# Designed miniproteins, single chains, continued (3): the designs that were tried, part 77

Each design is a single chain, and the fold is of that chain. pLDDT is the mean over its residues in the fold that is shown.

## One batch from the design tools (miniprotein)

Design m10824
Fold by ESMFold2-Fast:
Structure m10824 (fold): chain A 55 residues (1-55)
Amino acid sequence: SVAERLEALKRLLDEMLAAGTPPELALHAIEQLLRREESPEVAERLLAEVRAHAA
């Protein structure tokens, strides 16, 4: 589900940040992943939610 994917992406972001990855680089990596695996509309929505979580 979208909710399960969002939870996994937030967890991935948190793990990357905990490992010392700069926020901009972590978000860029997640954006690239989403653009490859999801439709543009779904990728945009998920990326917006992940960016909000990072703020």
Scores: mean pLDDT 83

Design m10825
Fold by ESMFold2-Fast:
Structure m10825 (fold): chain A 82 residues (1-82)
Amino acid sequence: KEEIAKKAGEEVAEKLKELLSEEAAEVFGLGVEDAVLAGATAEQIRESLEENLEGMAEQFKVSLETAEKAVEIAYETVEKLK
């Protein structure tokens, strides 16, 4: 369980470094790791991220399209690891 959560967070952070800054990608990855540790499904994580999409885009200084891509990558990464 802890291994899957950590791996999900690390893989998400690595994939997002090209789309987001290294710091933003790390914060995003830690959020995914925490959610998986709390027992959230990939769908629940996606739903939560989509709910905050505009806030996320503004916080990370990226477009809504880039934020949507980041959510997609997080969802696919978590789904692949279950």
Scores: mean pLDDT 80

Design m10826
Fold by ESMFold2-Fast:
Structure m10826 (fold): chain A 61 residues (1-61)
Amino acid sequence: SAEEAAEQGDRYGTLAVIYESQGDLETAAEYYRKAAEALEKAGDLERAKVWRERADQLAAK
């Protein structure tokens, strides 16, 4: 459901922030991407864009 997708997106977003804060940028980028995909499925396109931008920034090098 959309609610389950939003919850999954929030969990992935939280994990991404934690890994980024610890310097694990590769793992953070993967979780930011998963968060964006889950939020897109939930219809939360605004929050999905934020997570996609963060993933793209980390993947740029």
Scores: mean pLDDT 84

Design m10827
Fold by ESMFold2-Fast:
Structure m10827 (fold): chain A 71 residues (1-71)
Amino acid sequence: GPSREELLARARELVLEALRAARAGDMDTAFQLYAEAARLVAEALGVSVGDPRVAEEMERLTREAREELAA
């Protein structure tokens, strides 16, 4: 299957797409993309989606994505 690095890279791309969808007012698409990113993070970490480590990694990816979109 995909490597941890590949899963986290794809999750980051999905977070970027989710933030762009939210800026466009498409909240349904934004939530779907963000949920998919969280699933990929859980897979990459080898934990359930509800694990606190998933929330921490999603916060990190969201911060990085916001910084990229602000540049």
Scores: mean pLDDT 89

Design m10828
Fold by ESMFold2-Fast:
Structure m10828 (fold): chain A 61 residues (1-61)
Amino acid sequence: MLDEAIRKIQKAMELISQGRYEEALELAEEALRIAREANAPPMVIESGEEVIRRSRELLAK
């Protein structure tokens, strides 16, 4: 559901701020999958993609 995807993206962003990048990546990937299935607005899709990209970059450090 769209609301579920948005909540997962918000929680993933929180996990990034806590340094929990691996958990943030997993949650953001799940959220993006749900958002795409729900035909979420581009803004929501972009938010999920940004969290995934940032989590991957931070994990590489």
Scores: mean pLDDT 81

Design m10829
Fold by ESMFold2-Fast:
Structure m10829 (fold): chain A 61 residues (1-61)
Amino acid sequence: MRDVELAELAERTGDELAAQGDYEGAARDYEFAAELYERAGDLEKAEELRRRAEEARARAA
């Protein structure tokens, strides 16, 4: 899978985990998606996902 396609999948999985209340899982997937977007050259999207990962971590028990 190309980095962008894998990043999109990780972002969707993170969103699904957050919707289920699994904020630890969501944070991990958002961080992974951010790294993949950064490798693909989409720095703006990578920064957005890192922010979402931090928010998810703040909600984790």
Scores: mean pLDDT 82

Design m10830
Fold by ESMFold2-Fast:
Structure m10830 (fold): chain A 98 residues (1-98)
Amino acid sequence: SMEEKWEEIYERALRRTREEIARYHSDLPEAEKEQLLKAAEDAIRKYYPKIRELVEKGKISEEQAERILFSIGLTAANYGKEYADELADRIMKQIEAG
């Protein structure tokens, strides 16, 4: 079903983001890595409904949705919430404009 596909996209984006953060920030203290993971997960969760809507409307593919969520999550982890919000807004505007 479409609902099962959205859950799979969400889970794949989260898993990939967690793996990349763990790999890239392996030298950071555990508490700091947990804060980065939380920032990434919070950002992905925030934008997941909007990205899901774009898939439902046929504006983007499932693969593109996964890549966008991954990019937003990593941006939140590496640069913070404000940059993740700016990236998400830019991506949404580009998709809606064509």
Scores: mean pLDDT 83

Design m10831
Fold by ESMFold2-Fast:
Structure m10831 (fold): chain A 72 residues (1-72)
Amino acid sequence: NKENQIKALEKYKKALEEAKKNKDEEKIELIKRSVANFLLEAGIISEEEAEELEKKEADEVLKFIDEVIKKL
């Protein structure tokens, strides 16, 4: 369901923005992994893309989430 996927991504985006604001590196890494897994399970990205996403900076992950939401 597109609406549920957008809602989940918006929630992840907010959580990642807050973790970044608080400089909570552990939480940033956990959220990045959660986003990558969510997108992989949803069939939106490949396994290779999921691995790359986990290695990206928080800002890059936030931009990617925005791009995915626009395409949904």
Scores: mean pLDDT 86

Design m10832
Fold by ESMFold2-Fast:
Structure m10832 (fold): chain A 56 residues (1-56)
Amino acid sequence: SAEAEAGRAAGEAAGAPLGPGAARTMGHQSSVDALRHGAEAGAAAGRRGAEQALAT
């Protein structure tokens, strides 16, 4: 997903000064974290939308 790719790019950039292995590891961790936060935000938004629709 775009979120995972953005997270990976940010992590790789942060790790680049430490070497390719560090860049790869930080990129992977950032992509996983971005996906989790995206899923949590999506779930919260969906719940609020459903509650609003039911209240109308």
Scores: mean pLDDT 68

Design m10833
Fold by ESMFold2-Fast:
Structure m10833 (fold): chain A 72 residues (1-72)
Amino acid sequence: MVKPTDAEREAMKAHLRELAKRMGVEVSDGLIERAVDRTYAELATPEMSLNQKLSLAEGVFDSYISKGITGE
């Protein structure tokens, strides 16, 4: 089980906020936190680079948006 460093967590949150802006969607901070938490709990491994973890987080985030989940 991988735990994010504070720096990795903040980088991933910033990356997902920029992705939301590029997609033109409004999301809550709670949804961003949820996507980060799920990425590290279920998908990220210690061997992955930050860029690989960010790509996984984009997939988790996109799956939430595709289901109409924006922070409710």
Scores: mean pLDDT 78

Design m10834
Fold by ESMFold2-Fast:
Structure m10834 (fold): chain A 57 residues (1-57)
Amino acid sequence: MEIELTPELQEKILKLQEELDAGKISGEEFIERAIKILLEAGLITEEEAEKLRKERE
């Protein structure tokens, strides 16, 4: 699936990725914050968010 992200959403996700790479947040926290950003933007449903949380395991 191709998700078309706005530049602002891409920047937010990139910032989270930098924090993950720097060890400031855990992989689980990265997934939670990324899911929240996508949900707030209306790009994914709550069902898809639950799937992403489970697949990270």
Scores: mean pLDDT 73

Design m10835
Fold by ESMFold2-Fast:
Order: C-alpha cells, then sequence, then structure tokens
Structure m10835 (fold): chain A 64 residues (1-64)
C-alpha cells in the first residue's frame, strides 16, 4: 500500500497525471474518485505538506 502511495506521489511531482490516474484506477478507484484524490493530493503538495499527501493516498487505498 505505502509503495503504491509513494509511486503516486512521485508521478504527481513529475507531472505524470495520466499515469497516476491509471495506477489509482488499477487499485479499484473509479475515474471520479481518482480525480478527486489527485486534486486533493496536488493541493497538499503545493503547500509542501508531503507527509499529509502520502497519508491521504494510503488512507484512500486502504478504505477505497
Amino acid sequence: VREVAERILELLKQGRYDEALELLRSHGFSEQEAIDLLSKVSLLLSRGKFDEALDLIVSRLEKL
């Protein structure tokens, strides 16, 4: 779970949004759920809240 979350975070930092979206969808997210999560994570990243961004992805992957 954490490795997937770290990969999503890395892809977003690189601007590889389509790959981050596809990775989330491969783990059971709908397109809308993935877009919502990516927008919230991007906001946290823009504020330098990397730990909160990672924790949010982990939490969503565990609960769906």
Scores: mean pLDDT 81

Design m10836
Fold by ESMFold2-Fast:
Structure m10836 (fold): chain A 71 residues (1-71)
Amino acid sequence: SAEELLEKGKEAFKEGKYEEAIRLFDEAVRQSTDPKLRAEALFLKGRALAKMGKTDEATAAIQEAIALEKA
């Protein structure tokens, strides 16, 4: 489920596996229509991208998450 993918992504993030975390968060977004879950996954993806030094991509992910919360 999207919830399980989100949990696995959080665990990968805690382990410093940022590329794996991003992949799991992207899959969670694709499998869910719930704006709250999708926003959480995108915020966490943004944090993982920032840890990898991908500042522009991190900013884009965070802005997408904010747009979902505002809608």
Scores: mean pLDDT 86

Design m10837
Fold by ESMFold2-Fast:
Structure m10837 (fold): chain A 109 residues (1-109)
Amino acid sequence: SEEEELLERIRALIEELRANPPETWEEFLARAEEAKELLRRALELLRRTTDVALAGELLRALEELYDVLAEAAIALAERYPERAEEIGARLLELGELLQEIADVYRALA
């Protein structure tokens, strides 16, 4: 299913981020943009899915993805304090999308 394919993509990104955390501002931006695309696609799928169990797995994986990116963002902001505001803005954007996904999931359950 589209949900299963997206779940596999999210899990693959989590594994990549754990193995190779972003060490530069440019790499962080690329990974944040990739995560944002996955979040947007998950939101679209959750608005039309009837599989509540897979929707719950998607939300859980996206929460884990956010946590991994937030950890990387904290480390990067300590290394590049001049970028802290921009890093925070990117995390806020991802967090807002994740909250919208959580709200849609609660409406399904």
Scores: mean pLDDT 87

Design m10838
Fold by ESMFold2-Fast:
Structure m10838 (fold): chain A 78 residues (1-78)
Amino acid sequence: MKAVERAREALRAGDRDAMLQAVKEAISEGDKLEKEGKYREAYEVYAQASLIARQLGETELANELDKKAKEVLEKYLA
């Protein structure tokens, strides 16, 4: 969540490089949460990072993050 918060702050400031870096940090955070079995938290991080990536026009990255979010949500609901 904190990496996503930083990404939103960078978006408000209009710093694209900072926004993209914060999205990458959010992906790392989500990956760590997934490895720890914290699927709900991983879902929330990936979903928010996907929205920010889409706002940046990073469509391929946003689609990858949407897929990751769906996969961890399915694990949480199993």
Scores: mean pLDDT 79

Design m10839
Fold by ESMFold2-Fast:
Structure m10839 (fold): chain A 72 residues (1-72)
Amino acid sequence: DEALKLLKEGKYEEAIEEFEKNPNDAKANYNLGVAYYKLNKPEKAVEAYKKALELDPNFEEAKENLLLVKPE
């Protein structure tokens, strides 16, 4: 997938643009969260991970990353 390749290459802003084209895809929203977190935008990362979990409640990686971004 083109968007995943951009994310793996560290092209986070370009990856965000591609993932935003699929707003109802749990994996796309998870990867949006990863990209925002890498860009030091934790509030946007939280919203993206929450959306991923709303679309797929069993998405373990999204749940773990959501906990990682939130302070205790």
Scores: mean pLDDT 81

Design m10840
Fold by ESMFold2-Fast:
Structure m10840 (fold): chain A 53 residues (1-53)
Amino acid sequence: RLSELEREIRKKLIEADKKPLEEQMKVGDEAYRKFLEARREAARAGTLPEDAK
């Protein structure tokens, strides 16, 4: 059953590999999101020269 075990391990590794990549992207996205959050805060205070809520 070594072949079966290897196949299962490989599948798990492939799926696990997907997560780290998305996590890396999320880190970058989080930085940009923080910037957008600051922008929304300014819009909320009516400081942004835009049609904001």
Scores: mean pLDDT 63

Design m10842
Fold by ESMFold2-Fast:
Structure m10842 (fold): chain A 65 residues (1-65)
Amino acid sequence: MASTEEVTRLIGRILRLIGDILDLEAQLRAAQAAGDAARVAALQAQIAALRRELARLMEELRSLG
């Protein structure tokens, strides 16, 4: 089983990543309001990449027991 420190570090990474996703979603809302289609597309791609990383980390946390 992973140590409490390893689990705590992984949870910390997950929380930081959630914060990053929320920040990008706020930027996406602003870009949509401004009609900046290029920035909207870029932000959607970044959010999708971070959501995939979040899913991976959540599965990693689950596997640690």
Scores: mean pLDDT 85

Design m10843
Fold by ESMFold2-Fast:
Structure m10843 (fold): chain A 77 residues (1-77)
Amino acid sequence: APDPAEAAEALAALAADPALLERFRQRLLGLVEKFRDNPEALRQLERELELLRELAAAHPAVVAVLEEAIARVRAAL
């Protein structure tokens, strides 16, 4: 797993930069699409996204992107 402190700094950077946040959103949705037919990879991605959502709790815009990705993972399972 990535270092939680480094993850928190990265999430804060996403919250400060709307263009970077949109690229992150596109990347996450692309990962869901890539792993659509791999339930084990989707379940692992869901666990990682849930962890990131908890770490991103202070950043509503980042939480919204993570919740969208989690919903897409759950729809694909």
Scores: mean pLDDT 83

Design m10844
Fold by ESMFold2-Fast:
Structure m10844 (fold): chain A 61 residues (1-61)
Amino acid sequence: SAANKQKLLEELRKNPEKYSPLEVWQRFEELNGHDSLKEAPTPEQRQQLLELLLYLNELKG
């Protein structure tokens, strides 16, 4: 959801050094109530995750 994406964006902005791409993915699935080991993300969720990963890369340099 947009609210879950926004919450994770705020977490990344505050402490980007705490996040690897894997940790972003795990946190995104956690916020959406998914078990990241059991459920495949939807195309919309995959797009949101890619946008979050690109943002993380920009924050880290």
Scores: mean pLDDT 74

Design m10845
Fold by ESMFold2-Fast:
Structure m10845 (fold): chain A 91 residues (1-91)
Amino acid sequence: SLEEAKAAVRRRNADGRPTLTIDELAAVAQELFGLDPDFVREVLRALTGKDELTKEDLAAVIRRLTGQDFSHLSLEEAAARLILALSDLFP
């Protein structure tokens, strides 16, 4: 669920950093949906060219993959929404 994904992201960003690493995102995707972390890392690197993503980067990836606008969301919510989108698109 969205709330479970948000909680998992929060555990990885307890320090309140303005970015999440693609390794952290891949770990959450594996924890919640069993997605291959190597696959998640490769997809995110291909789409962003970065190893650390801001909430703006996360929102841009979601827009590119789904057409949905989540620019108003926090880092935690944007990351959770991205992980849900990846799970939906690559079941």
Scores: mean pLDDT 82

Design m10846
Fold by ESMFold2-Fast:
Structure m10846 (fold): chain A 61 residues (1-61)
Amino acid sequence: MLSMEEQLQLLLEKNNITDPEIIEEAKKVLEAVKAGDLEALKKHLARLLQLMHRHLQEQAA
């Protein structure tokens, strides 16, 4: 079985999410969850949602 980090990266790649900023923020969210760091989680999750929103808008245009 793949690690959670490897599964996340494959999921992003399979959905054509190759933006390194999105991948990095997704990994930071996972690291914050593993560490139990709620403040880091909130920060990186907010950034990830912002980047995903931008990515979806670019695909819809």
Scores: mean pLDDT 76

Design m10847
Fold by ESMFold2-Fast:
Structure m10847 (fold): chain A 61 residues (1-61)
Amino acid sequence: SEAEAVEAIMREVGLTRAQAEGVITLVRHFSDAVALQFLVREGGLSEEQARRALALAREHL
């Protein structure tokens, strides 16, 4: 579920709720490659943090 995805991202990646909700929004509207690029360039996440957040979003959505 979305709530489970948000909670997992916050717990495992250390993002705020707003940042985790942003990951879910990106996953819903863009490909994983585009979402990853946006999270790294605009979101200020490391590539490792971005990949982990996307994986958790896919697992729980």
Scores: mean pLDDT 86

Design m10848
Fold by ESMFold2-Fast:
Structure m10848 (fold): chain A 87 residues (1-87)
Amino acid sequence: MEFYVAVTTVPADPAIVAAVVAAAKAVPGFLSSRVLPEGDRAVVYATFASREAAEAAAKAMAALPGVLSAEVRPGRTSGEDGAGVAL
């Protein structure tokens, strides 16, 4: 079963977003990520092959400056069609 981490960053700083994505990619079991800009904030979704990988990633990302929240959720980022098509 796959798991994803939803990370909210404030401000929507490209350097903070890049650091969050890099932290997610460094975790074994990383599958994919996408970034959704929302005005003054950004939400990063990172998907992992296991719960353990997602929890490790959430812990690493929550420690970064500018991260408001990092939450582990079961499943994958929803989207009937075009889920994960963000830039």
Scores: mean pLDDT 74

Design m10849
Fold by ESMFold2-Fast:
Structure m10849 (fold): chain A 62 residues (1-62)
Amino acid sequence: SKEQIEEAKKILEELERESVRRYLATGEALTREEVIDKAAKELAKKYGISYEEAKKIVEKAL
């Protein structure tokens, strides 16, 4: 849904900030696959949907 896509965008924005902080601290950023995986898991927990469904929503939010 539109609401789930907007939530996924917010999760992705927070993960991008986390990736930058991790890069500054360790020299290693989160990979695209790690970002998608983390966002999909968080969205799945929040909405009580499957990981696969959450991953599709996250990919639409990109």
Scores: mean pLDDT 84

Design m10850
Fold by ESMFold2-Fast:
Structure m10850 (fold): chain A 60 residues (1-60)
Amino acid sequence: DEEIAKLVDKIESGDITEEEIREVIENTLKKAGAEISEEELEERIKTLKKRVEEAGKEIK
């Protein structure tokens, strides 16, 4: 997944904010022609934040 690979690269560089995570997820869904509930969007953001922290990075 090209978009996910780009997201991971941004996380590793430490240039990602919580708002950017939300935007990337929304843009990925828009590109796929799908939509997601606000609740599911928050769940995905939480999961991604946890992965970033476990990778030794922080969201600014």
Scores: mean pLDDT 69

Design m10851
Fold by ESMFold2-Fast:
Structure m10851 (fold): chain A 96 residues (1-96)
Amino acid sequence: LAAELAAELAALLAALAGNPEALARARAALREAAAALRAGDTARALEILGTEVNEAAVASGSLEAARAATRAVEAVVDLVAAGRAAEAADVLEAAA
């Protein structure tokens, strides 16, 4: 689960590497989502990931970035459902 999240975030950021604005936006959103998860606000974290991170990926025009963003959201949902929200937050912050 955590390794899957880390892999999808790595794929997302690699796909955004040629777009500094999208990369900066994605990184900021990952930090904000990690902070929300640590605060126990899972709904806010998922909103940030589903909107801000996905919008940065879509705006880049990269299908790979958009797919990686979607899979990262799914991996965060799976980790939270497993009671591993703190681990999800650590992975998001490490990627950012």
Scores: mean pLDDT 83

Design m10852
Fold by ESMFold2-Fast:
Structure m10852 (fold): chain A 72 residues (1-72)
Amino acid sequence: SGMEGARYAEFAGAAARAGNSELAVRYAKKAADLSPNEEAKKYAEEAARFAEQGDSEKAAKYASLASHAAAK
């Protein structure tokens, strides 16, 4: 659902900001799976990719974009 997708994207962003890249990846992947539209899914997938690379700033940015897109 869109609300759950947005929530997991928010969790991914929070985990990335906390420096927990493993948790950020898990939440971002779940946000992608629960995304209500392609835009939200792509942003969540990018958040997961950046979290896997340890880029917490970009992971948080794309997680925020995924949350906003999922709220549509």
Scores: mean pLDDT 85

Design m10853
Fold by ESMFold2-Fast:
Structure m10853 (fold): chain A 61 residues (1-61)
Amino acid sequence: SQRAFLEQVRKQIDEALAARDEERLAALIAEMTAHRDTLSPELREELDRITAEGLRRLLAA
């Protein structure tokens, strides 16, 4: 399901941030952008929030 996909993405972003793996985080964001058009409007907004949170945490380090 699309919700399970977003939950997996959130987990992978958290893991990349914990590992300080900027290359993996960038790759995950690029991959998610490619899938954005397949999501409902509500889930696109949720994806945008997840990626924004990930970038904010990366930049705050």
Scores: mean pLDDT 76

Design m10854
Fold by ESMFold2-Fast:
Structure m10854 (fold): chain A 65 residues (1-65)
Amino acid sequence: HMITPEEQLDLMLELVRRAVASGNPARVERARAIFDRIADYLKKQFPEHKETIDAKRAEADALVA
């Protein structure tokens, strides 16, 4: 069955967490860019999930701060 927008972004957040844990700024930048591209795509396709997607984006912001 298809995964939800929330589940997709949770997978992307794990990539961001792993990038932050690596201590490599270039890896963090790439992981965040991928996250943002997926989040933008999901907001366009599922506007009803905007609030959840924005909450996951805020989590990504906190991870890279």
Scores: mean pLDDT 84

Design m10855
Fold by ESMFold2-Fast:
Structure m10855 (fold): chain A 74 residues (1-74)
Amino acid sequence: GEEQKKLVEETLKLAKEALELARQRLREATTKEELLAAIADILRAIGLIIEAELYPERAAELLERARALLEELR
């Protein structure tokens, strides 16, 4: 329904925003630890995007995970 589509769109929006922040952290990484953390966050964001596309029925749960990732990247 319309609500499910809206949840998918919001999840994708936040996951893509998290991906861009993680990519920025990768570009700014100066230590091996920062590099590893940025790569891990990129993979988490990509995973959320893929899961939201393949399992739209799970969008509400994935939205909360995307919000949590964005808060971690602050």
Scores: mean pLDDT 89

Design m10856
Fold by ESMFold2-Fast:
Structure m10856 (fold): chain A 74 residues (1-74)
Amino acid sequence: SLEEVLAEARKEFEKIANDESLSLDEKLMKMSELMSRKYEEVRRKFGPEAAEEFRRELMKLISEYIDKIEKKES
């Protein structure tokens, strides 16, 4: 299901976000790559509407992560 793909993407996102061996730039690159790979998979399997919902959910996670970093840097 779309929810299962989103749950898998969230787990991969959390692994990247919590990987202490990665720099911020490396984390952002891997998050971008994850989004591109999973967006294409969802679009192919579930269609463009489902892919846009998936993209919005993943964008929220990335935005929240960036906001959290900006609060530390501010």
Scores: mean pLDDT 78

Design m10857
Fold by ESMFold2-Fast:
Structure m10857 (fold): chain A 70 residues (1-70)
Amino acid sequence: MEAEIEKIKEKLRALAKERGLDVPDQAINDLAVSIAESDVSLADEEVEAFIRAVAGVRAGTPVGGNPFTV
């Protein structure tokens, strides 16, 4: 369980970094645990939507400088 959760957390952090989003560790942990418990096959759309929602609460400046980027 721990190894799976760590792997998912690492992937989530990598995705957030690629999108230029600041996501709190708590949100990443919650999502990783949820995925590990019921669905280990996360869809990029679902993951990105969650990351953007968390980052969208004014969590830093997204990379790219696009006014539509969150």
Scores: mean pLDDT 62

Design m10858
Fold by ESMFold2-Fast:
Structure m10858 (fold): chain A 65 residues (1-65)
Amino acid sequence: SPSGAEILAALAAELRRRGITDPTRAQLEEVLEALRRRGVISDETRERLLAQDLDALREALAAFL
């Protein structure tokens, strides 16, 4: 199983690098595509994260920002 904490930490780190503290869906799509292209996450992981509630994802990510 993918480590959810490790995936969220990688996503949060990329958002921090870009200066994003409260990501929009479009920003999340761009960042997740960048992580997928770099081989950090799979296509399945990207789709699963994008299918989640945006506010819940923002709250989880805020702990790392």
Scores: mean pLDDT 78

Design m10859
Fold by ESMFold2-Fast:
Parts: C-alpha cells; structure tokens; sequence
Structure m10859 (fold): chain A 59 residues (1-59)
C-alpha cells in the first residue's frame, strides 16, 4: 500500500538519524510513520521492524 511504502521510507530515514545521534529528528519521523501505519496492516509490520532496528542501534 501507499501507507506501507511511506512508513518504510520514514523508518529507513529514522534509523539513519539514530546512527548519526540525531534522536529528536528520528523521533519526529517515527511519529509520522506511526500515524501512517495505524490503520494499515503492512505498514504496522514495517514500523515494528524499523523500531526493532532502532532499539538495537541504541543499545
């Protein structure tokens, strides 16, 4: 879906921002991804995968 595609793109950018230490900017993109994914099953799956990666990077 379009929502799933946008969720994936936002989460990829958020992960890159976490790697750069830009946690505030990463949080904003994560919030946007959550809002897009809330009514989309595929988007929720992509959101969960992205959040898992962010958690691993933050330790």
Amino acid sequence: SEAAKKTRELMEKAVELVEQGKFEEAGKLGGEALELAKDDEEGRKLLAEGLGRMRELMG
Scores: mean pLDDT 81

Design m10860
Fold by ESMFold2-Fast:
Structure m10860 (fold): chain A 61 residues (1-61)
Amino acid sequence: MDEVMSKLSPEEQEAVERFRAVARENNDQDSLAELKKLSKDLEGLKKYAREIIEGNAEAKK
């Protein structure tokens, strides 16, 4: 469990966990390593979660 993750909003946490699950399913070790690196940086992880949410919304259009 990541201490920084608990400080994200529920929407941000859901986006990060969903992305992590997809990366794990696709054996995308690079994306998993990037998420692990960001787990030490609250602001960086928040920004990344925001990009995932916004990118996913645009991809559905």
Scores: mean pLDDT 70

Design m10861
Fold by ESMFold2-Fast:
Structure m10861 (fold): chain A 88 residues (1-88)
Amino acid sequence: RRDKKLEELASILDMPLEEVKARIDARFAELGLTDEQRDAYLDELVKRARFLQPEIDGLKALREKNPDPEEQAEIDETLQTLKDSLLN
Protein backbone atom coordinates (compact mmCIF):
# COMPACT_ATOMS: atom_id res chain seq x y z
CA ARG A 1 0.00 0.00 0.00
CA ARG A 2 2.52 2.63 1.18
CA ASP A 3 5.20 1.35 -1.27
CA LYS A 4 2.90 1.92 -4.28
CA LYS A 5 2.28 5.53 -3.18
CA LEU A 6 6.02 6.10 -2.74
CA GLU A 7 6.62 4.63 -6.23
CA GLU A 8 3.97 6.99 -7.70
CA LEU A 9 5.51 9.97 -5.88
CA ALA A 10 9.02 9.02 -7.11
CA SER A 11 7.71 8.66 -10.69
CA ILE A 12 5.94 12.07 -10.67
CA LEU A 13 8.99 13.82 -9.15
CA ASP A 14 11.44 11.94 -11.45
CA MET A 15 13.54 10.97 -8.41
CA PRO A 16 15.07 7.63 -7.39
CA LEU A 17 12.61 5.66 -5.23
CA GLU A 18 15.22 5.15 -2.47
CA GLU A 19 15.88 8.92 -2.28
CA VAL A 20 12.14 9.67 -1.95
CA LYS A 21 11.76 6.92 0.70
CA ALA A 22 14.74 8.27 2.67
CA ARG A 23 13.46 11.86 2.60
CA ILE A 24 9.88 10.87 3.55
CA ASP A 25 11.09 8.54 6.36
CA ALA A 26 13.34 11.33 7.70
CA ARG A 27 10.36 13.74 7.64
CA PHE A 28 8.12 11.20 9.42
CA ALA A 29 10.77 10.75 12.14
CA GLU A 30 11.31 14.54 12.46
CA LEU A 31 7.55 15.15 12.90
CA GLY A 32 7.08 12.15 15.25
CA LEU A 33 4.17 10.81 13.19
CA THR A 34 2.20 7.67 14.08
CA ASP A 35 1.63 5.02 11.36
CA GLU A 36 -1.92 6.35 10.78
CA GLN A 37 -0.65 9.94 10.45
CA ARG A 38 2.14 8.77 8.08
CA ASP A 39 -0.44 7.19 5.75
CA ALA A 40 -2.56 10.39 5.77
CA TYR A 41 0.54 12.55 5.15
CA LEU A 42 1.64 10.39 2.21
CA ASP A 43 -1.89 10.43 0.71
CA GLU A 44 -1.85 14.25 0.81
CA LEU A 45 1.65 14.38 -0.77
CA VAL A 46 0.60 12.08 -3.64
CA LYS A 47 -2.50 14.25 -4.21
CA ARG A 48 -0.34 17.41 -4.36
CA ALA A 49 2.20 15.71 -6.65
CA ARG A 50 -0.59 14.64 -9.05
CA PHE A 51 -1.84 18.25 -9.11
CA LEU A 52 1.68 19.54 -9.91
CA GLN A 53 2.54 16.83 -12.47
CA PRO A 54 1.49 18.92 -15.55
CA GLU A 55 3.76 21.78 -14.39
CA ILE A 56 6.68 19.40 -13.75
CA ASP A 57 6.17 17.74 -17.16
CA GLY A 58 5.99 21.18 -18.82
CA LEU A 59 9.28 22.28 -17.22
CA LYS A 60 10.96 19.00 -18.28
CA ALA A 61 9.76 19.53 -21.87
CA LEU A 62 11.02 23.14 -21.80
CA ARG A 63 14.43 21.93 -20.57
CA GLU A 64 14.69 19.40 -23.43
CA LYS A 65 13.93 22.12 -26.04
CA ASN A 66 16.39 24.64 -24.55
CA PRO A 67 20.00 24.44 -25.87
CA ASP A 68 21.34 27.00 -23.32
CA PRO A 69 23.08 25.32 -20.33
CA GLU A 70 22.44 28.41 -18.15
CA GLU A 71 18.68 28.33 -18.83
CA GLN A 72 18.68 24.52 -18.34
CA ALA A 73 20.27 25.12 -14.91
CA GLU A 74 17.52 27.66 -14.04
CA ILE A 75 14.84 25.12 -15.05
CA ASP A 76 16.59 22.43 -12.94
CA GLU A 77 16.60 24.84 -9.96
CA THR A 78 12.85 25.51 -10.43
CA LEU A 79 12.16 21.74 -10.61
CA GLN A 80 14.23 21.18 -7.45
CA THR A 81 12.27 23.96 -5.66
CA LEU A 82 8.95 22.28 -6.60
CA LYS A 83 10.24 18.88 -5.41
CA ASP A 84 11.52 20.37 -2.13
CA SER A 85 8.18 22.18 -1.54
CA LEU A 86 6.43 18.76 -1.63
CA LEU A 87 9.01 16.78 0.40
CA ASN A 88 9.69 19.38 3.14
Scores: mean pLDDT 79

Design m10862
Fold by ESMFold2-Fast:
Structure m10862 (fold): chain A 68 residues (1-68)
Amino acid sequence: MEGLKLLDELGKKDPELAKKIIDTIIEGVKNKDIDTALKKIKELLDTTDLSEEEKEKILEFAKSVLSS
């Protein structure tokens, strides 16, 4: 829940980055490649000024979608 809200807030500040994260989640679901998708999302988040806690919450949200 918190991760989705943080992704929505990120989309308001940096819509291109949020789109890249969402596209990476979709591609990971399509390809059933959770580890590669999470690694790419982490690399994208590491280019931001987000706190480590905020990055972890977005990654947990992505992991929940990819694991379902």
Scores: mean pLDDT 81

